# Ledger of designs, part 4: designed miniproteins, single chains

Each design is a single chain, and the fold is of that chain. pLDDT is the mean over its residues in the fold that is shown.

## One batch from the design tools (miniprotein)

Design m109
Fold by ESMFold2-Fast:
Structure m109 (fold): chain A 70 residues (1-70)
Amino acid sequence: SIEEKAKEALKKIKEAIELSKKGELDKARQLFNEVKKEYGLSDDEIDKIGVLVVLGREEEALKLIKKSLE
């Protein structure tokens, strides 16, 4: 379902952000690229979602992912 796909995409984006916080920038970048390809998200969409996650606005991030998957 779109719901399940959006939750998995958000989980992976959160993981990529945690890798970035740990200084594992190459691994973070690889994971962001995998998410982009797997879920059909643009660079602009990934950037917006990432900003929302960093700001703790996870509900808005999830809504944006769902809209992108529709």
Scores: mean pLDDT 86

Design m110
Fold by ESMFold2-Fast:
Structure m110 (fold): chain A 113 residues (1-113)
Amino acid sequence: SYIDKLIDETLASLQRILELAKKLGDEKVVEAAQKAITSLENLRKLVEEGASPEEIEKARRDFHSAAVDLINEAEKAAKKYGNEELSKAIERFKDLVVKLDLAVRIEIYLKKQ
């Protein structure tokens, strides 16, 4: 599905941020990226299992919160280290988060009808 593809692309972007954060030794970005990966894997599982709209909405909000925390920490790190690769990875992740959040909200809306 479109959502499955967006989740896969978002996971790949998170793994790229995690890889770059580990190379920089930035533990705050590493921790935030791991939390975002965990919350996205939970969202994936609930969507695949056909969980309730309420459970999927909670998982969407949990992922969105973790994604915002990661973006804030990663943007600080990109500026601190002058790392252009990390800046590009963050911009890709931000685009995917917006697309995924909208797609999941539409799916929840359709499931409630």
Scores: mean pLDDT 90

Design m111
Fold by ESMFold2-Fast:
Structure m111 (fold): chain A 61 residues (1-61)
Amino acid sequence: SMAAEKTAVIRRIISEAVNSGKLSEVEASQVVAELMANYPDASPEELEKKMRELIEERVAK
């Protein structure tokens, strides 16, 4: 299902960011919350793109 695909994409990207030290677990939760608040109807592809953008913006600060 699309919901399962979205969940898988989110888990993969978050796991990568946390394991690489780019985000803490708390920061990862904040990024997911922000993504879901702003893009609740986004496709898995769109979620991946937006999530990577949010992570990059957060790391740049």
Scores: mean pLDDT 79

Design m112
Fold by ESMFold2-Fast:
Structure m112 (fold): chain A 69 residues (1-69)
Amino acid sequence: SAAREEAARLAREARRLALEGRLDEAKQMIVEAAKTLGDLSERQIQALENLTSETELLAAAHDLERHAK
């Protein structure tokens, strides 16, 4: 679906931003990807909003890309 394609795009962009050290922007894209998917609970989205490290953000972006398939 268009929503799943957009979520995958946002997750890929988040990964790029995290690798560049742009962690706040990466987190915003991760949260947006999760909201775009619509499959995640409010608790899961809140957990994503609390991520701060590059490792956590990269893991979340990877998981969202896989979920978007």
Scores: mean pLDDT 84

Design m113
Fold by ESMFold2-Fast:
Structure m113 (fold): chain A 60 residues (1-60)
Amino acid sequence: SENLKGLETLEEWIKRGSLTPEQAKVALHMIRRRGREAGDQATIERADKLLEEVKKEEEK
């Protein structure tokens, strides 16, 4: 899935610190919405997991 490929790239950028938590959340919500519209459950689940990881990083 192209959406999953995009999520892999976003995860790398998040881990590298290339995105702020706010930018990461906006991008993840956008991909999640696209996954929902396409019925791509794997994309939705991965985006939700990454969103929780970003929220956890903000709590530090």
Scores: mean pLDDT 78

Design m114
Fold by ESMFold2-Fast:
Structure m114 (fold): chain A 107 residues (1-107)
Amino acid sequence: SKEEIEKLKKEMEELVDKYLKQIRDATSFEEIEKVLRKYFEDVAEIGEKILSLITDPEIKAELERALAEFHIDLNIAITLKYTPEEAVAIVERSSKRIFEVIDKALE
């Protein structure tokens, strides 16, 4: 339902804010990697729940693509050992893409 999607979106927004703060406070790449991996797991879990609630096949496919791109972005950040600033930028960009698709499901 729309109400369930709205609730899950708010939960995802809170997680994004939490992880962005943790990345900015990170003092080593090891801390950034740990935060990014947790962020991926949490967003993937909520994303799958939202995906299961979307009935529009086009929007569902767009969300699947956004989640796949998010996974690629995470792997790039870890492989290239992103700085806190670079990790913040990729989290903000990938999250925005996911939220834009979720907003289409709420129209």
Scores: mean pLDDT 86

Design m115
Fold by ESMFold2-Fast:
Structure m115 (fold): chain A 87 residues (1-87)
Amino acid sequence: SAAQQELLAKVLELGVPLVLAALERARREGRPPEEALRALAEELREEARRLREKVETEELSEEERKKLLEEAEIKEAVADAILAGLA
């Protein structure tokens, strides 16, 4: 569907640069790439959790709520894709 294609595009737009940056950082620091990617996935999940908590605890407009939930969904999807690749 068009909605699924739009979500995939947003996941790739956020995820690809973050993954490449994490891998380059790990290479320079002599750290395992798997460890760097797992840390990135954990950071994205934590950020998504904070966004969802903000939606539940703060008085937000419907537009602001939808935007934060979309950001959380994209971050969760990127984290899930990274962890699936590491399994």
Scores: mean pLDDT 87

Design m116
Fold by ESMFold2-Fast:
Structure m116 (fold): chain A 95 residues (1-95)
Amino acid sequence: SLAEEGQRLGEKGIELARQGKGDEAARLAIEAGSLASQAVDEGGDPEEALRAGQLAVEAARLAGKVGGDPRLVTAAAISGIGAVFDAELKLGKTI
């Protein structure tokens, strides 16, 4: 699913950030957040989409800490936070 792919990319982004690859980590975080938001829009599992968005935010945070490009890190944070927001809104409507 899109959410599962987003989770995979978010986890890979975290791994790359731990290796000091901030720019690469930020790029994967942008893609992970985008896939998570798309999963919500397409009626996928909002809990899986939330997890993908949370992983994207963590990858963005770690990318910033290891000196990733501030523009890429900011874009990654916006992407991940937006995905978390979209998923939480969907979950809030069903609880």
Scores: mean pLDDT 88

Design m117
Fold by ESMFold2-Fast:
Parts: structure tokens; sequence; C-alpha cells
Structure m117 (fold): chain A 96 residues (1-96)
């Protein structure tokens, strides 16, 4: 139903927002556990959006990929985690 799709989109938006907040805190606090949880939440949001729409378009390495639910969630989680790890490592090096 349309109502069920709207509920899933709202849930995905909430997960993405919590992921962004945890990502910011993880970088500011140099907390890898918060970065891992942030990546997981973003992955769950991407999975839910792909389930609602059937597919999700994600920009990866300069190309747009059309992905199903499980693939969209996994790829989003992996890419966000890779990015956050690099940012945290760089910040640790600059503070030591």
Amino acid sequence: SAARRAELRARAEELAKRGEELAKKGVEELDMKKAEEAARLVGEAADLLARVEGTLELPVDGETHTLGPGEAGRLAEERVLEYLKKVIEKKKKEEE
C-alpha cells in the first residue's frame, strides 16, 4: 500500500539521519565503533529505500550503479565505513 511505502521511506530517513549524527560524533571523538554503527545504519537505510523502489541508484567510482535491496545496503555500508576509517585515521595522525 501507499501508506506502507511512506512508512518505510520515513524509517529509512530516520536511519540515515541517525547514521549521519553517529558519523559526525565518530569522527569528532575518533571512535571507530560509532563509525561502524553509522555505516551500518546508512546501509540499512539504503536497503529499505531499494526495497520500496525495487532498485536504488548509487554513484560508485564515477559510475551510477542500479542495485537491488541487499546489494544497495551492503555497498552503501562498505563505502561509508571505508570513508569514515580514512577520515578518522587522518585526524588521528594530525592530532599525534
Scores: mean pLDDT 82

Design m118
Fold by ESMFold2-Fast:
Structure m118 (fold): chain A 104 residues (1-104)
Amino acid sequence: MSKIELLVDIIESLDGSLILSRQGVSLTPEEKELLKELLVEAARLYEAGASVRDIALRIAERLKERGLPVEKAVAIVEFVLRLLGVPDEEVREAVELARRYLES
């Protein structure tokens, strides 16, 4: 199984919405499907050597296009980056960048 397939299986079997709900974030069925799509895209970009910054902005762009509230979108960006194994310091910086983009 590829790393991408494993991450998708984690979202489907553990319910990413349940993990996010423990952080105070609830997802609609449509947002859960979007989360799976974003996770697959982010994992492919990360494996291809894309910067954490570029991945965070790409996720933020997709969430903004779908009209998600800033706080929910920021939580999704953080969740995806953490699942990819990005170090905490880089996650913090990327999340702040994504927040500024979403608020613009």
Scores: mean pLDDT 74

Design m119
Fold by ESMFold2-Fast:
Order: sequence, then structure tokens, then C-alpha cells
Structure m119 (fold): chain A 64 residues (1-64)
Amino acid sequence: MQEAKEAQERLDRVLAASGETLEEGVRAVGEALERYMGLPPPRDVEEARRQIEEARQRVEELQK
């Protein structure tokens, strides 16, 4: 549904901004990931980025 797409886009935008902050950004992104995607919080920014990318690809396949 459209609500799911908006949540995915918001996470992607937050991740891009968080990449500049590093550790501080990871905490905020971790909470967003759990709330919007139901995924466990990542340990580092690299893991957060990888989880978002993999989940996003899977969501796109399911929608289309």
C-alpha cells in the first residue's frame, strides 16, 4: 500500500543524512527500522545500510 512506500522512502532519506553523523545517526535509524520495517536495530551504519537495501529490494519485488 502507499503507506508502506512512504515509510520506506523516509527511512532512505534518514539513512542518507545519518551517514554524515555516523554513530548518532545509527541510533535514530535503528529505532525507525524497528518501527517501520519490524527489523532488529543494526550494530553499525554499514549493517543498517545493508538491511535497508535488502529489505527495500524485497518489498519492491512483493509490490510488483
Scores: mean pLDDT 61

Design m120
Fold by ESMFold2-Fast:
Structure m120 (fold): chain A 71 residues (1-71)
Amino acid sequence: SAAQERAAEAARRYAEKFEKFLTEQHAKAGLGPVKVEAEATAETVTFTITTSAGTGVQTLPAELTLELSEV
């Protein structure tokens, strides 16, 4: 649906912005690279954050992710 496509695109933009921020902070601290990936459904967005220390997962409501991506 158009709503799901918008949520997926917003999630991608948010993940890209967040990855850039974390990569910059990690570089300043002498730490390794950071990867942030986003997977969107109609109701939720799941973010996967991968570092040298391991992988973390966080799930947010799709509507909250849309609001955050507009900032």
Scores: mean pLDDT 73

Design m121
Fold by ESMFold2-Fast:
Structure m121 (fold): chain A 61 residues (1-61)
Amino acid sequence: DKRSSGELSGREGMQGNAKKASDILKESLFSEERSLHAYLGAEQAHSLSNPETRMLVVELT
C-alpha cells in the first residue's frame, strides 16, 4: 500500500501519525454509519408515511 510506507514507521515513537490515520479511518467509518442510519430511517419513514397518506386519500374518496 502506498499509504503504509510512512505511517508504519515510528509508530511506537510517534503516535501522531497513527492517531491521524485512525481519526481519518474513524471519520470515514462514522460517515458510512451515519449515511446508513439516515437511509434506513428515511426508508422507514417513507414506508410509514406512505400508507398513512394512502389511507387518508381512501377515506376522502
Scores: mean pLDDT 53

Design m122
Fold by ESMFold2-Fast:
Structure m122 (fold): chain A 82 residues (1-82)
Amino acid sequence: SMIREVEVGDVKITFDEGTGVITIESPKGKEVYEIDPENVAKAIGEILRILGEEIDAELEGNKDMAEAYRIALERGVEIMKS
């Protein structure tokens, strides 16, 4: 398993492939999402939570946060399709 990092502006997204943990670090703080493919209901809930945050960031005009949540959403959905 490999820990991967992506940066969008001053926002850092860290994805741990071994645990399914997605961490978003920004000037407003640290957010953690756990996508466990063995707990499908909880994983869907976490994906919907990320989607809600992405929509809110878009509505607030925060393009860097919106892109960070889109990256997190894509990774979460990829885990669930396996």
Scores: mean pLDDT 82

Design m123
Fold by ESMFold2-Fast:
Structure m123 (fold): chain A 93 residues (1-93)
Amino acid sequence: MMEEASEKGRQSLEHIEAGDGEAARDYSKEYANYWEKAAKESSGKVQEDLLETARKFDEAMNHAAAGDFEAHEQYALEGRLYLSGAITAEKQL
C-alpha cells in the first residue's frame, strides 16, 4: 500500500502539471484513501500520525493544483515527517 500510495501521489502531480485536473483529483482521492485505510488498521500514535500524513499530503496536492509548488513541497515534507513518525511508533510496538 505505501508504494501504491506514493505512485498515486506522483501520478496526481503529473496530471496537475499536464492540466488534467479531473484525473489529478481522482488520483489524489485514492492517495488520501490509502493513508486513511492504513490509519483505520492502526491505533494510538500510529493512527494519529497516519491521519495527519493523509491530511498533509491532501493539502500539498491542493497547493500544487493552485500552482503553489513552494507550499506543495513544504506540506509534502511535513507529510513525510508524520509518516516517518508513524513508522517509528509502529516499530516500537
Scores: mean pLDDT 70

Design m124
Fold by ESMFold2-Fast:
Structure m124 (fold): chain A 96 residues (1-96)
Amino acid sequence: SSSEKLVEIMKELAEQTIKALEAGDIGGAKELANGLIELAKMMLEDENASKEELEKVKKELERVKKALEEKAPEELKEIIDRIEETIKKIEEKIKE
């Protein structure tokens, strides 16, 4: 139940990040994306997180990464790279 709630929070945070980007709020998008990465790291440390929940988190991270790359890839490079690293760690955990 806690991991399921975390997935829903992350989905909402991903949506907020995309809306911030659409509004031209690059700073707000960076803060929201950083929050999303931190929540994803919590999911990676949760032994009760299912492969299905991890796959949902991965899809939200991929969606946010794509939006960041399309809007301001150079300014957002650091956060994009951190999302890519987090996606890779999720993929490695799913394969375990």
Scores: mean pLDDT 85

Design m125
Fold by ESMFold2-Fast:
Structure m125 (fold): chain A 78 residues (1-78)
Amino acid sequence: VKSLETEIRDALESLPVDKARRLLANLNSGKDLFEALTDEKLLTPDHANILTAMMPKAKREKFNQIARNALTSKLNKS
């Protein structure tokens, strides 16, 4: 069974380059990963609320960092 962190990395690596670039720009501007996913229409606000309900700030920041690293790696390889 894949961890949520691995699933997030795999999903981000499978994104089209243009979406990956916009998502990374949103993260670098200080947006949360789930906000950025909602802005790019990759996640509905309702689904984002379910996933982030009761999620500690530290865990959200960890996911933001994982996403930034994965997207940066993806764009540097293209």
Scores: mean pLDDT 74

Design m126
Fold by ESMFold2-Fast:
Parts: C-alpha cells; structure tokens; sequence
Structure m126 (fold): chain A 87 residues (1-87)
C-alpha cells in the first residue's frame, strides 16, 4: 500500500541518517560538507516522493508520515550543525 511504501522509505531515510552521522564524524570539514550536500539533495528528493504518497493516505497515516518527516528534518538540521562545528 501507499502507507507501507511511505513507511519503508522513511525507515530507509532513518537508516541512512544513522549511517551518515557516523561517517561525518570520520571526515574532514571539507569532505563532511560535500557529503552533507549530497545527502541533503537525496533526502530532499525522497521527501518529495514521501509527501506525494502522503497526499493519498487517510488522515491518521498522513499525520504519522508528517511526524516522521519532521523527525527527518530535525536530524538533518543536527547533522548540519555537527558538520559546521568541525574545525
């Protein structure tokens, strides 16, 4: 279903963000900035796909997806702060 696909995509994004957080800690600031830029572009594209799927869902599933996307946004902001905080 569209709800199952949205949850699968969100799960994949969360796994990717977990991996990215670990990877960014091992990189120079310049390398981390490049990786973050690529990650941000990928997340933005996946976010658009998830939002399109969310438009076809019932209100309860749509609200769940919106909360999960807000979490993704918060995690991306935290990663950006982590990258900018590097020497």
Amino acid sequence: SAADEARRLLGSLRALLDHAARELETLSKQEAQAVYASLAAYVAAQRRRIEALAGTLDPADRAEVARELADVDARMAALKAQVEGRP
Scores: mean pLDDT 88

Design m127
Fold by ESMFold2-Fast:
Structure m127 (fold): chain A 78 residues (1-78)
Amino acid sequence: SIKERVLELVKRLEKLFSKTPGEDISDEVWLAALALEMYLEGASIEDVIKVFEKATGIEFKSMEELLEYIEELLEKEE
């Protein structure tokens, strides 16, 4: 499910934040953390996608596509 995938990504972000100084974390990773927090706090999928699209300039057709992008981003930072 989308929620299970979000929770796994939040867990990965928590591990990254625990071992990496804040200045060494990219703006895109901070944006990912914000977007996932918005989703968990009850924001609509549409609003979460719009925030990420406006910041990155990348169009996402679904929450699944956004989560795939975040997963690839974290693989580069981990």
Scores: mean pLDDT 83

Design m128
Fold by ESMFold2-Fast:
Structure m128 (fold): chain A 85 residues (1-85)
Amino acid sequence: LSPAEVAAAIRAGTAAVAEAVLTKLKELADKDPEKAKEAIKRVREEVAAIRAMAAASKDPEVAAALAAHADAVEKALAEAEAYLK
């Protein structure tokens, strides 16, 4: 895989991952709010790891794709937190 192919794969998956995260967290919030809060914390730790990976990336296209992915997931987390009120 070239860096361009890796970046393209990340970009192609980003919207679906963010949507799935939001949907699953909202369903979990309706079922078990405490488990939803724990899940949000865990996903937030993963977002921090992705941002660190973006910062460490030598390829600017891969770095940009990872940063955009982290931003999209972070937006989903913020919406899930708002749903929990």
Scores: mean pLDDT 85

Design m129
Fold by ESMFold2-Fast:
Structure m129 (fold): chain A 86 residues (1-86)
Amino acid sequence: KKEENLKRMAEVYKKEAENAEKLSQDYIDKANSYLTAAQAARDAGNVEEATALEGKAQSYIDKANQLRENAEKLKTKAEEYEKKVK
């Protein structure tokens, strides 16, 4: 039953993409918290503290971007499989 297998694969890729997007968003939320703290430090003239906080934020942004790219690829695969079912 080829249609059943294609539908199942589309569903798997969709769920994997959703999970990657959620994890990416969690990392972006962490990065934004550090960026907010960095901006407050910069506004207070604490450049050294701001730089350290920006470094932490960048680490989370890099991880989030990798997850987001993976999620986009998984979404594309899911769409291809959905197209074949209908």
Scores: mean pLDDT 84

Design m130
Fold by ESMFold2-Fast:
Structure m130 (fold): chain A 92 residues (1-92)
Amino acid sequence: MEIEKIREILREMLLERADLAGLPEAEKEEVLARHEPTIEEMAEQIYTELELIREELEASNTPEAKKLLEALEKGPVEFVKKIKEILRERAA
């Protein structure tokens, strides 16, 4: 798990939420630059929370916790994907 991966995801989420996907690259870079201090702050907070979650998952010893730990080691994208899969299975 790397803080740079969290920053990358936050930048992608910002562009998605702002409906900026169709904008020229120069305009995307300007939006990202404007929000970079907020993205850095959020990434640091998320990284700290993910470390706490890792400790809780290591202590849980459940099949779901083991799957989430494996996904977390691959990065935050895989972690969120695995959470969505588990929630979908619980809803079924």
Scores: mean pLDDT 71

Design m131
Fold by ESMFold2-Fast:
Structure m131 (fold): chain A 62 residues (1-62)
Amino acid sequence: SEKTKLETLRLLFKAAIGSAELVIERIRASDADPAKKAALIAELERSIAELEEKIREIEERL
């Protein structure tokens, strides 16, 4: 059903956000150049924001 599909997509997007947050923590803990870390984290944070927007759209349809 459409509801089951949307609930599954929401779960997958939440899992993807969790994985991205773990990657950000690994980057922060690394001995990389601060400017390079900031750029990579900013890119991942943009991806997280896009996934959060997709989750919001799904929740509006449920």
Scores: mean pLDDT 89

Design m132
Fold by ESMFold2-Fast:
Structure m132 (fold): chain A 81 residues (1-81)
Amino acid sequence: SSLLEEIEKLYEEIKKLAEEAKKAIEQGDVRTAAALLARMLELTGEIKALADESGTEEAKKLAEEAVEIVREIHELYLKLK
């Protein structure tokens, strides 16, 4: 369905941003990490809304996995000095 395809696209974008955020965090680039985290939070809000609209377990699982990815990056970000 078009909704599932959009959700999958957002999920892949979140994964890509997470890898970029991890690199920024590793380099101590607080500004870049913060900007990437902010974008991931925006996309996570969008994926949750679309998953709720779709009502499928597959969409719900992708949204839950996206939330977990963002949570892990946020925890790494908070450990930056």
Scores: mean pLDDT 87

Design m133
Fold by ESMFold2-Fast:
Structure m133 (fold): chain A 74 residues (1-74)
Amino acid sequence: SVDELIGRVTRLLMEVLKNAHTLSEEDRQKVAELYQQIEELLAEYRRAPPEEQEAIVRRALELAEKMKEIVEKA
């Protein structure tokens, strides 16, 4: 469900924020750029028709997973 996908995005963002202080300046910039893209996608989700919502949230989830990979690699 879309609610489960939103939950996964939120959990990944919380994990990233918890560990963000360990990042280099370069990785911090990459994470900031991904975070901005996720915020824009979540804004689109709130305004989107129901049939488009899942696709938008799945894109946000993919970006959140990329953020987590950067933090875990640090």
Scores: mean pLDDT 83

Design m134
Fold by ESMFold2-Fast:
Structure m134 (fold): chain A 81 residues (1-81)
Amino acid sequence: MEKLEELKKKGIEAVKKGDSEKAAEYLVEIGKYTFEQTPDVTKGVGLRLRAIGAALDVLRDPSKGVELVEEIYELAKELLK
């Protein structure tokens, strides 16, 4: 949980600083961390792929970066309950 909150915070900070590459890296890391922590392998794979998609979307349109980080974080948090 604390690691997930830290990754979310760093991702949003990267978006706000205009560092889309770092924001994309944190999105990928959220997906990877969630996959490694969840016992639900199928849902873990799905979230990891979705996080990669969100990372690509941030690189293409940084204006959606905060929304995408928050969305992936909420999905990861729900999986790790």
Scores: mean pLDDT 85

Design m135
Fold by ESMFold2-Fast:
Structure m135 (fold): chain A 78 residues (1-78)
Amino acid sequence: SSADRLAQRAIDTLKELLKEKNPDKEKVERAILEVGVAARFGASQELVDEAIKVLEQLKEKHPEYKELIDRAIASLKA
């Protein structure tokens, strides 16, 4: 589905951001928004769970994004 494709693309972006020493805030916010949109429009639970896992890893590596990521994960679990 188009939602699954959006989710996968956003997850791939989050995985690339996870490799960066100083991930760009705009890119982090955009990837989080894309995951949220994909989840809301019917992306598979498997993809949503993978996104949550990558977001938790990004939060651990980049604590400056903790509040943003915690809010995103809470929304994805709702």
Scores: mean pLDDT 89

Design m136
Fold by ESMFold2-Fast:
Structure m136 (fold): chain A 97 residues (1-97)
Amino acid sequence: SEARLRELAERAVEEQLPRAEEAYAAGLDGKAAMEALFRETLALFAAGLAADPSVEPALLERLIAELERERARLRDTNPDAARAAALAIEALRAALA
């Protein structure tokens, strides 16, 4: 269900918040550090989806299709957002495998 997807997404973000704070405190390359944290957050979300029998594959396929459209739309105007969409697509496809 959509409510369950929201729950899993919120939990994944909450689990990664301390790591985001550490990255800022360390003064590391912010772009690389944020991409790594985002990939980890998406992996946690995807793992939650794969473990949840109430999540239907059709819902995941719909989300992937929506993200593919957003990625295409943002490719030239906001490459960082397009990159984020690509990472989300990869994580969701892994959950379907």
Scores: mean pLDDT 69

Design m137
Fold by ESMFold2-Fast:
Parts: C-alpha cells; structure tokens; sequence
Structure m137 (fold): chain A 120 residues (1-120)
C-alpha cells in the first residue's frame, strides 16, 4: 500500500526537502484516490500551495528527463495517472535513500513505464 510506503519514507526524512517531498506524496495519494490527472494536481497546487507547486514542477522536470529516455513525451507524462506518478516519486526516493538496488530501481521503473504506455 502506498500509505505504508510513504510512512516508511517519512522515517528517513532528514532534510526540509525530504519533508516537503513526503507532503507532496500525501497530496498525490489523495488526488490518486479521486482519479485526477497531473494537470489538475498542478493547477490545484498553483492556487493553494505555491511552494509545493514549485517542488512538484521540480520533481516533474526530473522525472520527465528520466522518462524521456524511454520515449515519453510531456503530453504522455501529463496524462499519466496520479497514482503512477506517485509510484515513480516513491521509487526515486527509495533509490536515493539506498533502500533498493540500481537493478531493482530499473526493473520497477520499466514496469511502471509499460503499465502507463499500455493503459493510458
């Protein structure tokens, strides 16, 4: 469950950026339950939490740089389910914190890419 993974990552949050990433993950999780798109999340955050919106854009840009190597366009990323985007953020945080190996990161990333490209 995503909530349990977020709680485990929160235990490892030792910087202001880490804490804001956990806050962002909780917002993404709530929007995922509502079936909203990344475009809708971005619009909401810009109006209600400009600081979190700036972090979202930074994370989005970093993930787009990574995913473009797998042939993703910005339109494909923008249409990605919020739940899949949140899974990517969790996966990246796990890799940065050393909780998963490089091989595990690459395997899970490919699965998410395949799921998004097949299901839209």
Amino acid sequence: HMDEEIAELEKLADSPVDKKLIELLRVLRQFAEQGLTLEQVRAYLKEHDPELAALFDSVYDSLYELLSKYGFTKEELDSMPVEEFARLVILAMKAVKGLITREQFEEELKKIVEDVKKRK
Scores: mean pLDDT 80

Design m138
Fold by ESMFold2-Fast:
Structure m138 (fold): chain A 100 residues (1-100)
Amino acid sequence: SEIRELLEKLRAGDRSALPGLEEAMRAGAFTAEDVLALLELLETVDEETAQRINEIVLRLTTPPFQENREEFLELSKKTKTKSEEEAREALARLLARLLG
């Protein structure tokens, strides 16, 4: 998908993908898997890119993302401070809520 290509570009350190991701978010094109992939990037990207990702997550406006906005923000903060196993568990719980 276009979002997947943008996420791969961002993972490579190219911040020019951020406007496209923000546009896709506004269009309601993000799936639960796309949001999880975006949050997983918080563990590997630089601090400036992570801040921009947090802004995109904050701007999620479509249910179920809007209903889980606070949970996404808390998860985005934790992905940089928790062990990989704890972050993976948190992502699995979030995915279960969005898909169930």
Scores: mean pLDDT 65

Design m139
Fold by ESMFold2-Fast:
Structure m139 (fold): chain A 75 residues (1-75)
Amino acid sequence: SAKEKALQEMLEEVEREAEKLGEEAFKNKVPQEKIQQALQVLLDGVAEAVKLADEDIEKAKKVAEEAIAEARKII
């Protein structure tokens, strides 16, 4: 369905952004504690987005984008 494709595209975007954040954290020698905090924020946000995706995919995408932005602020 269109919603299933939108969910898959959202998750693929999250994976791409998470990879970039990991590369930036490694390059900038970010402390492990901050990496763990950023990862926790991202995981919690993605879990919330996945729960919302069945009811409101656009809201789910926004939650995922905000989680990525918050994780980026930590590193």
Scores: mean pLDDT 85

Design m140
Fold by ESMFold2-Fast:
Structure m140 (fold): chain A 92 residues (1-92)
Amino acid sequence: SEAEKLLKEAQENLEKARTYLKNGDFDKAVEYAKKAAEYAIKLSELGDVEGARQVLDGIIELANEAEKQGKLDVATELYLYAMQVALAIASA
């Protein structure tokens, strides 16, 4: 289904974001997290609220990891993407 494809793409972008964050490439970590959030919003529009919540949890995990590393600017951007996904879910 379209939802299964979008969820897979969101998860792949989350894994890339995690890898870049661990390697200290914060610009790419934010870029791939943003892409994951965009797929999560599309998932919520298709009614896959559960899939969108999984991606939301992944973005929050990345934001918490960035905060633990002292990267407050990166964490703030990641929390903003998480909020956008949460609002999309609430509106679905």
Scores: mean pLDDT 90

Design m141
Fold by ESMFold2-Fast:
Structure m141 (fold): chain A 95 residues (1-95)
Amino acid sequence: SERERALELLDRIEQLVDDFLNGKKTLEQVEEEMQRIIEEAKTLPDPDIAQQIIDLARMAVQTARLYSRGQTGMAGILRGQLQANIDQLRQELEK
């Protein structure tokens, strides 16, 4: 279902951010895998759900880039917003 596909994409975004922060993936790997998530999200039939996931993937890339540059304060703020938005969309989709 679209709901199951959307939840899978959210889980993949969260896992990629976690893997980056734990040193398991490089910035380049995160950017490449997030681009694949964006391409998959574009195939979702609901354009509002698709756009929310695309925006979250882009926010995740920006968060990783800020951490890679040592901009930890700004990265932390964006990471907090990213996690809150993922959690909110996940809750809406799990209904």
Scores: mean pLDDT 90

Design m142
Fold by ESMFold2-Fast:
Structure m142 (fold): chain A 88 residues (1-88)
Amino acid sequence: SAADAALAEVRAALAEFRARADALLARLRAGEVTAAQVRAELGRDLARLTALLERAAAAGVPEAELVRLAAEALAVRNAVLDAVAALE
């Protein structure tokens, strides 16, 4: 169904977001990027995820599932911001 396809796309994007977050933190620890650059990339990736969640809602994905996925995305964001703060 369209809802199943949209849900699979959100899950894939969330997995990619986690991988990109890990890579950004590794680059920050290596001195290859600044905290400001990490925050900018994180914000951009979250905006993409938010748009994808909105499309999934329009496709009929249940609200409870969308809330769980949004919470997982926010947990990744918070973990990155906590790690950035600890490195400053």
Scores: mean pLDDT 89

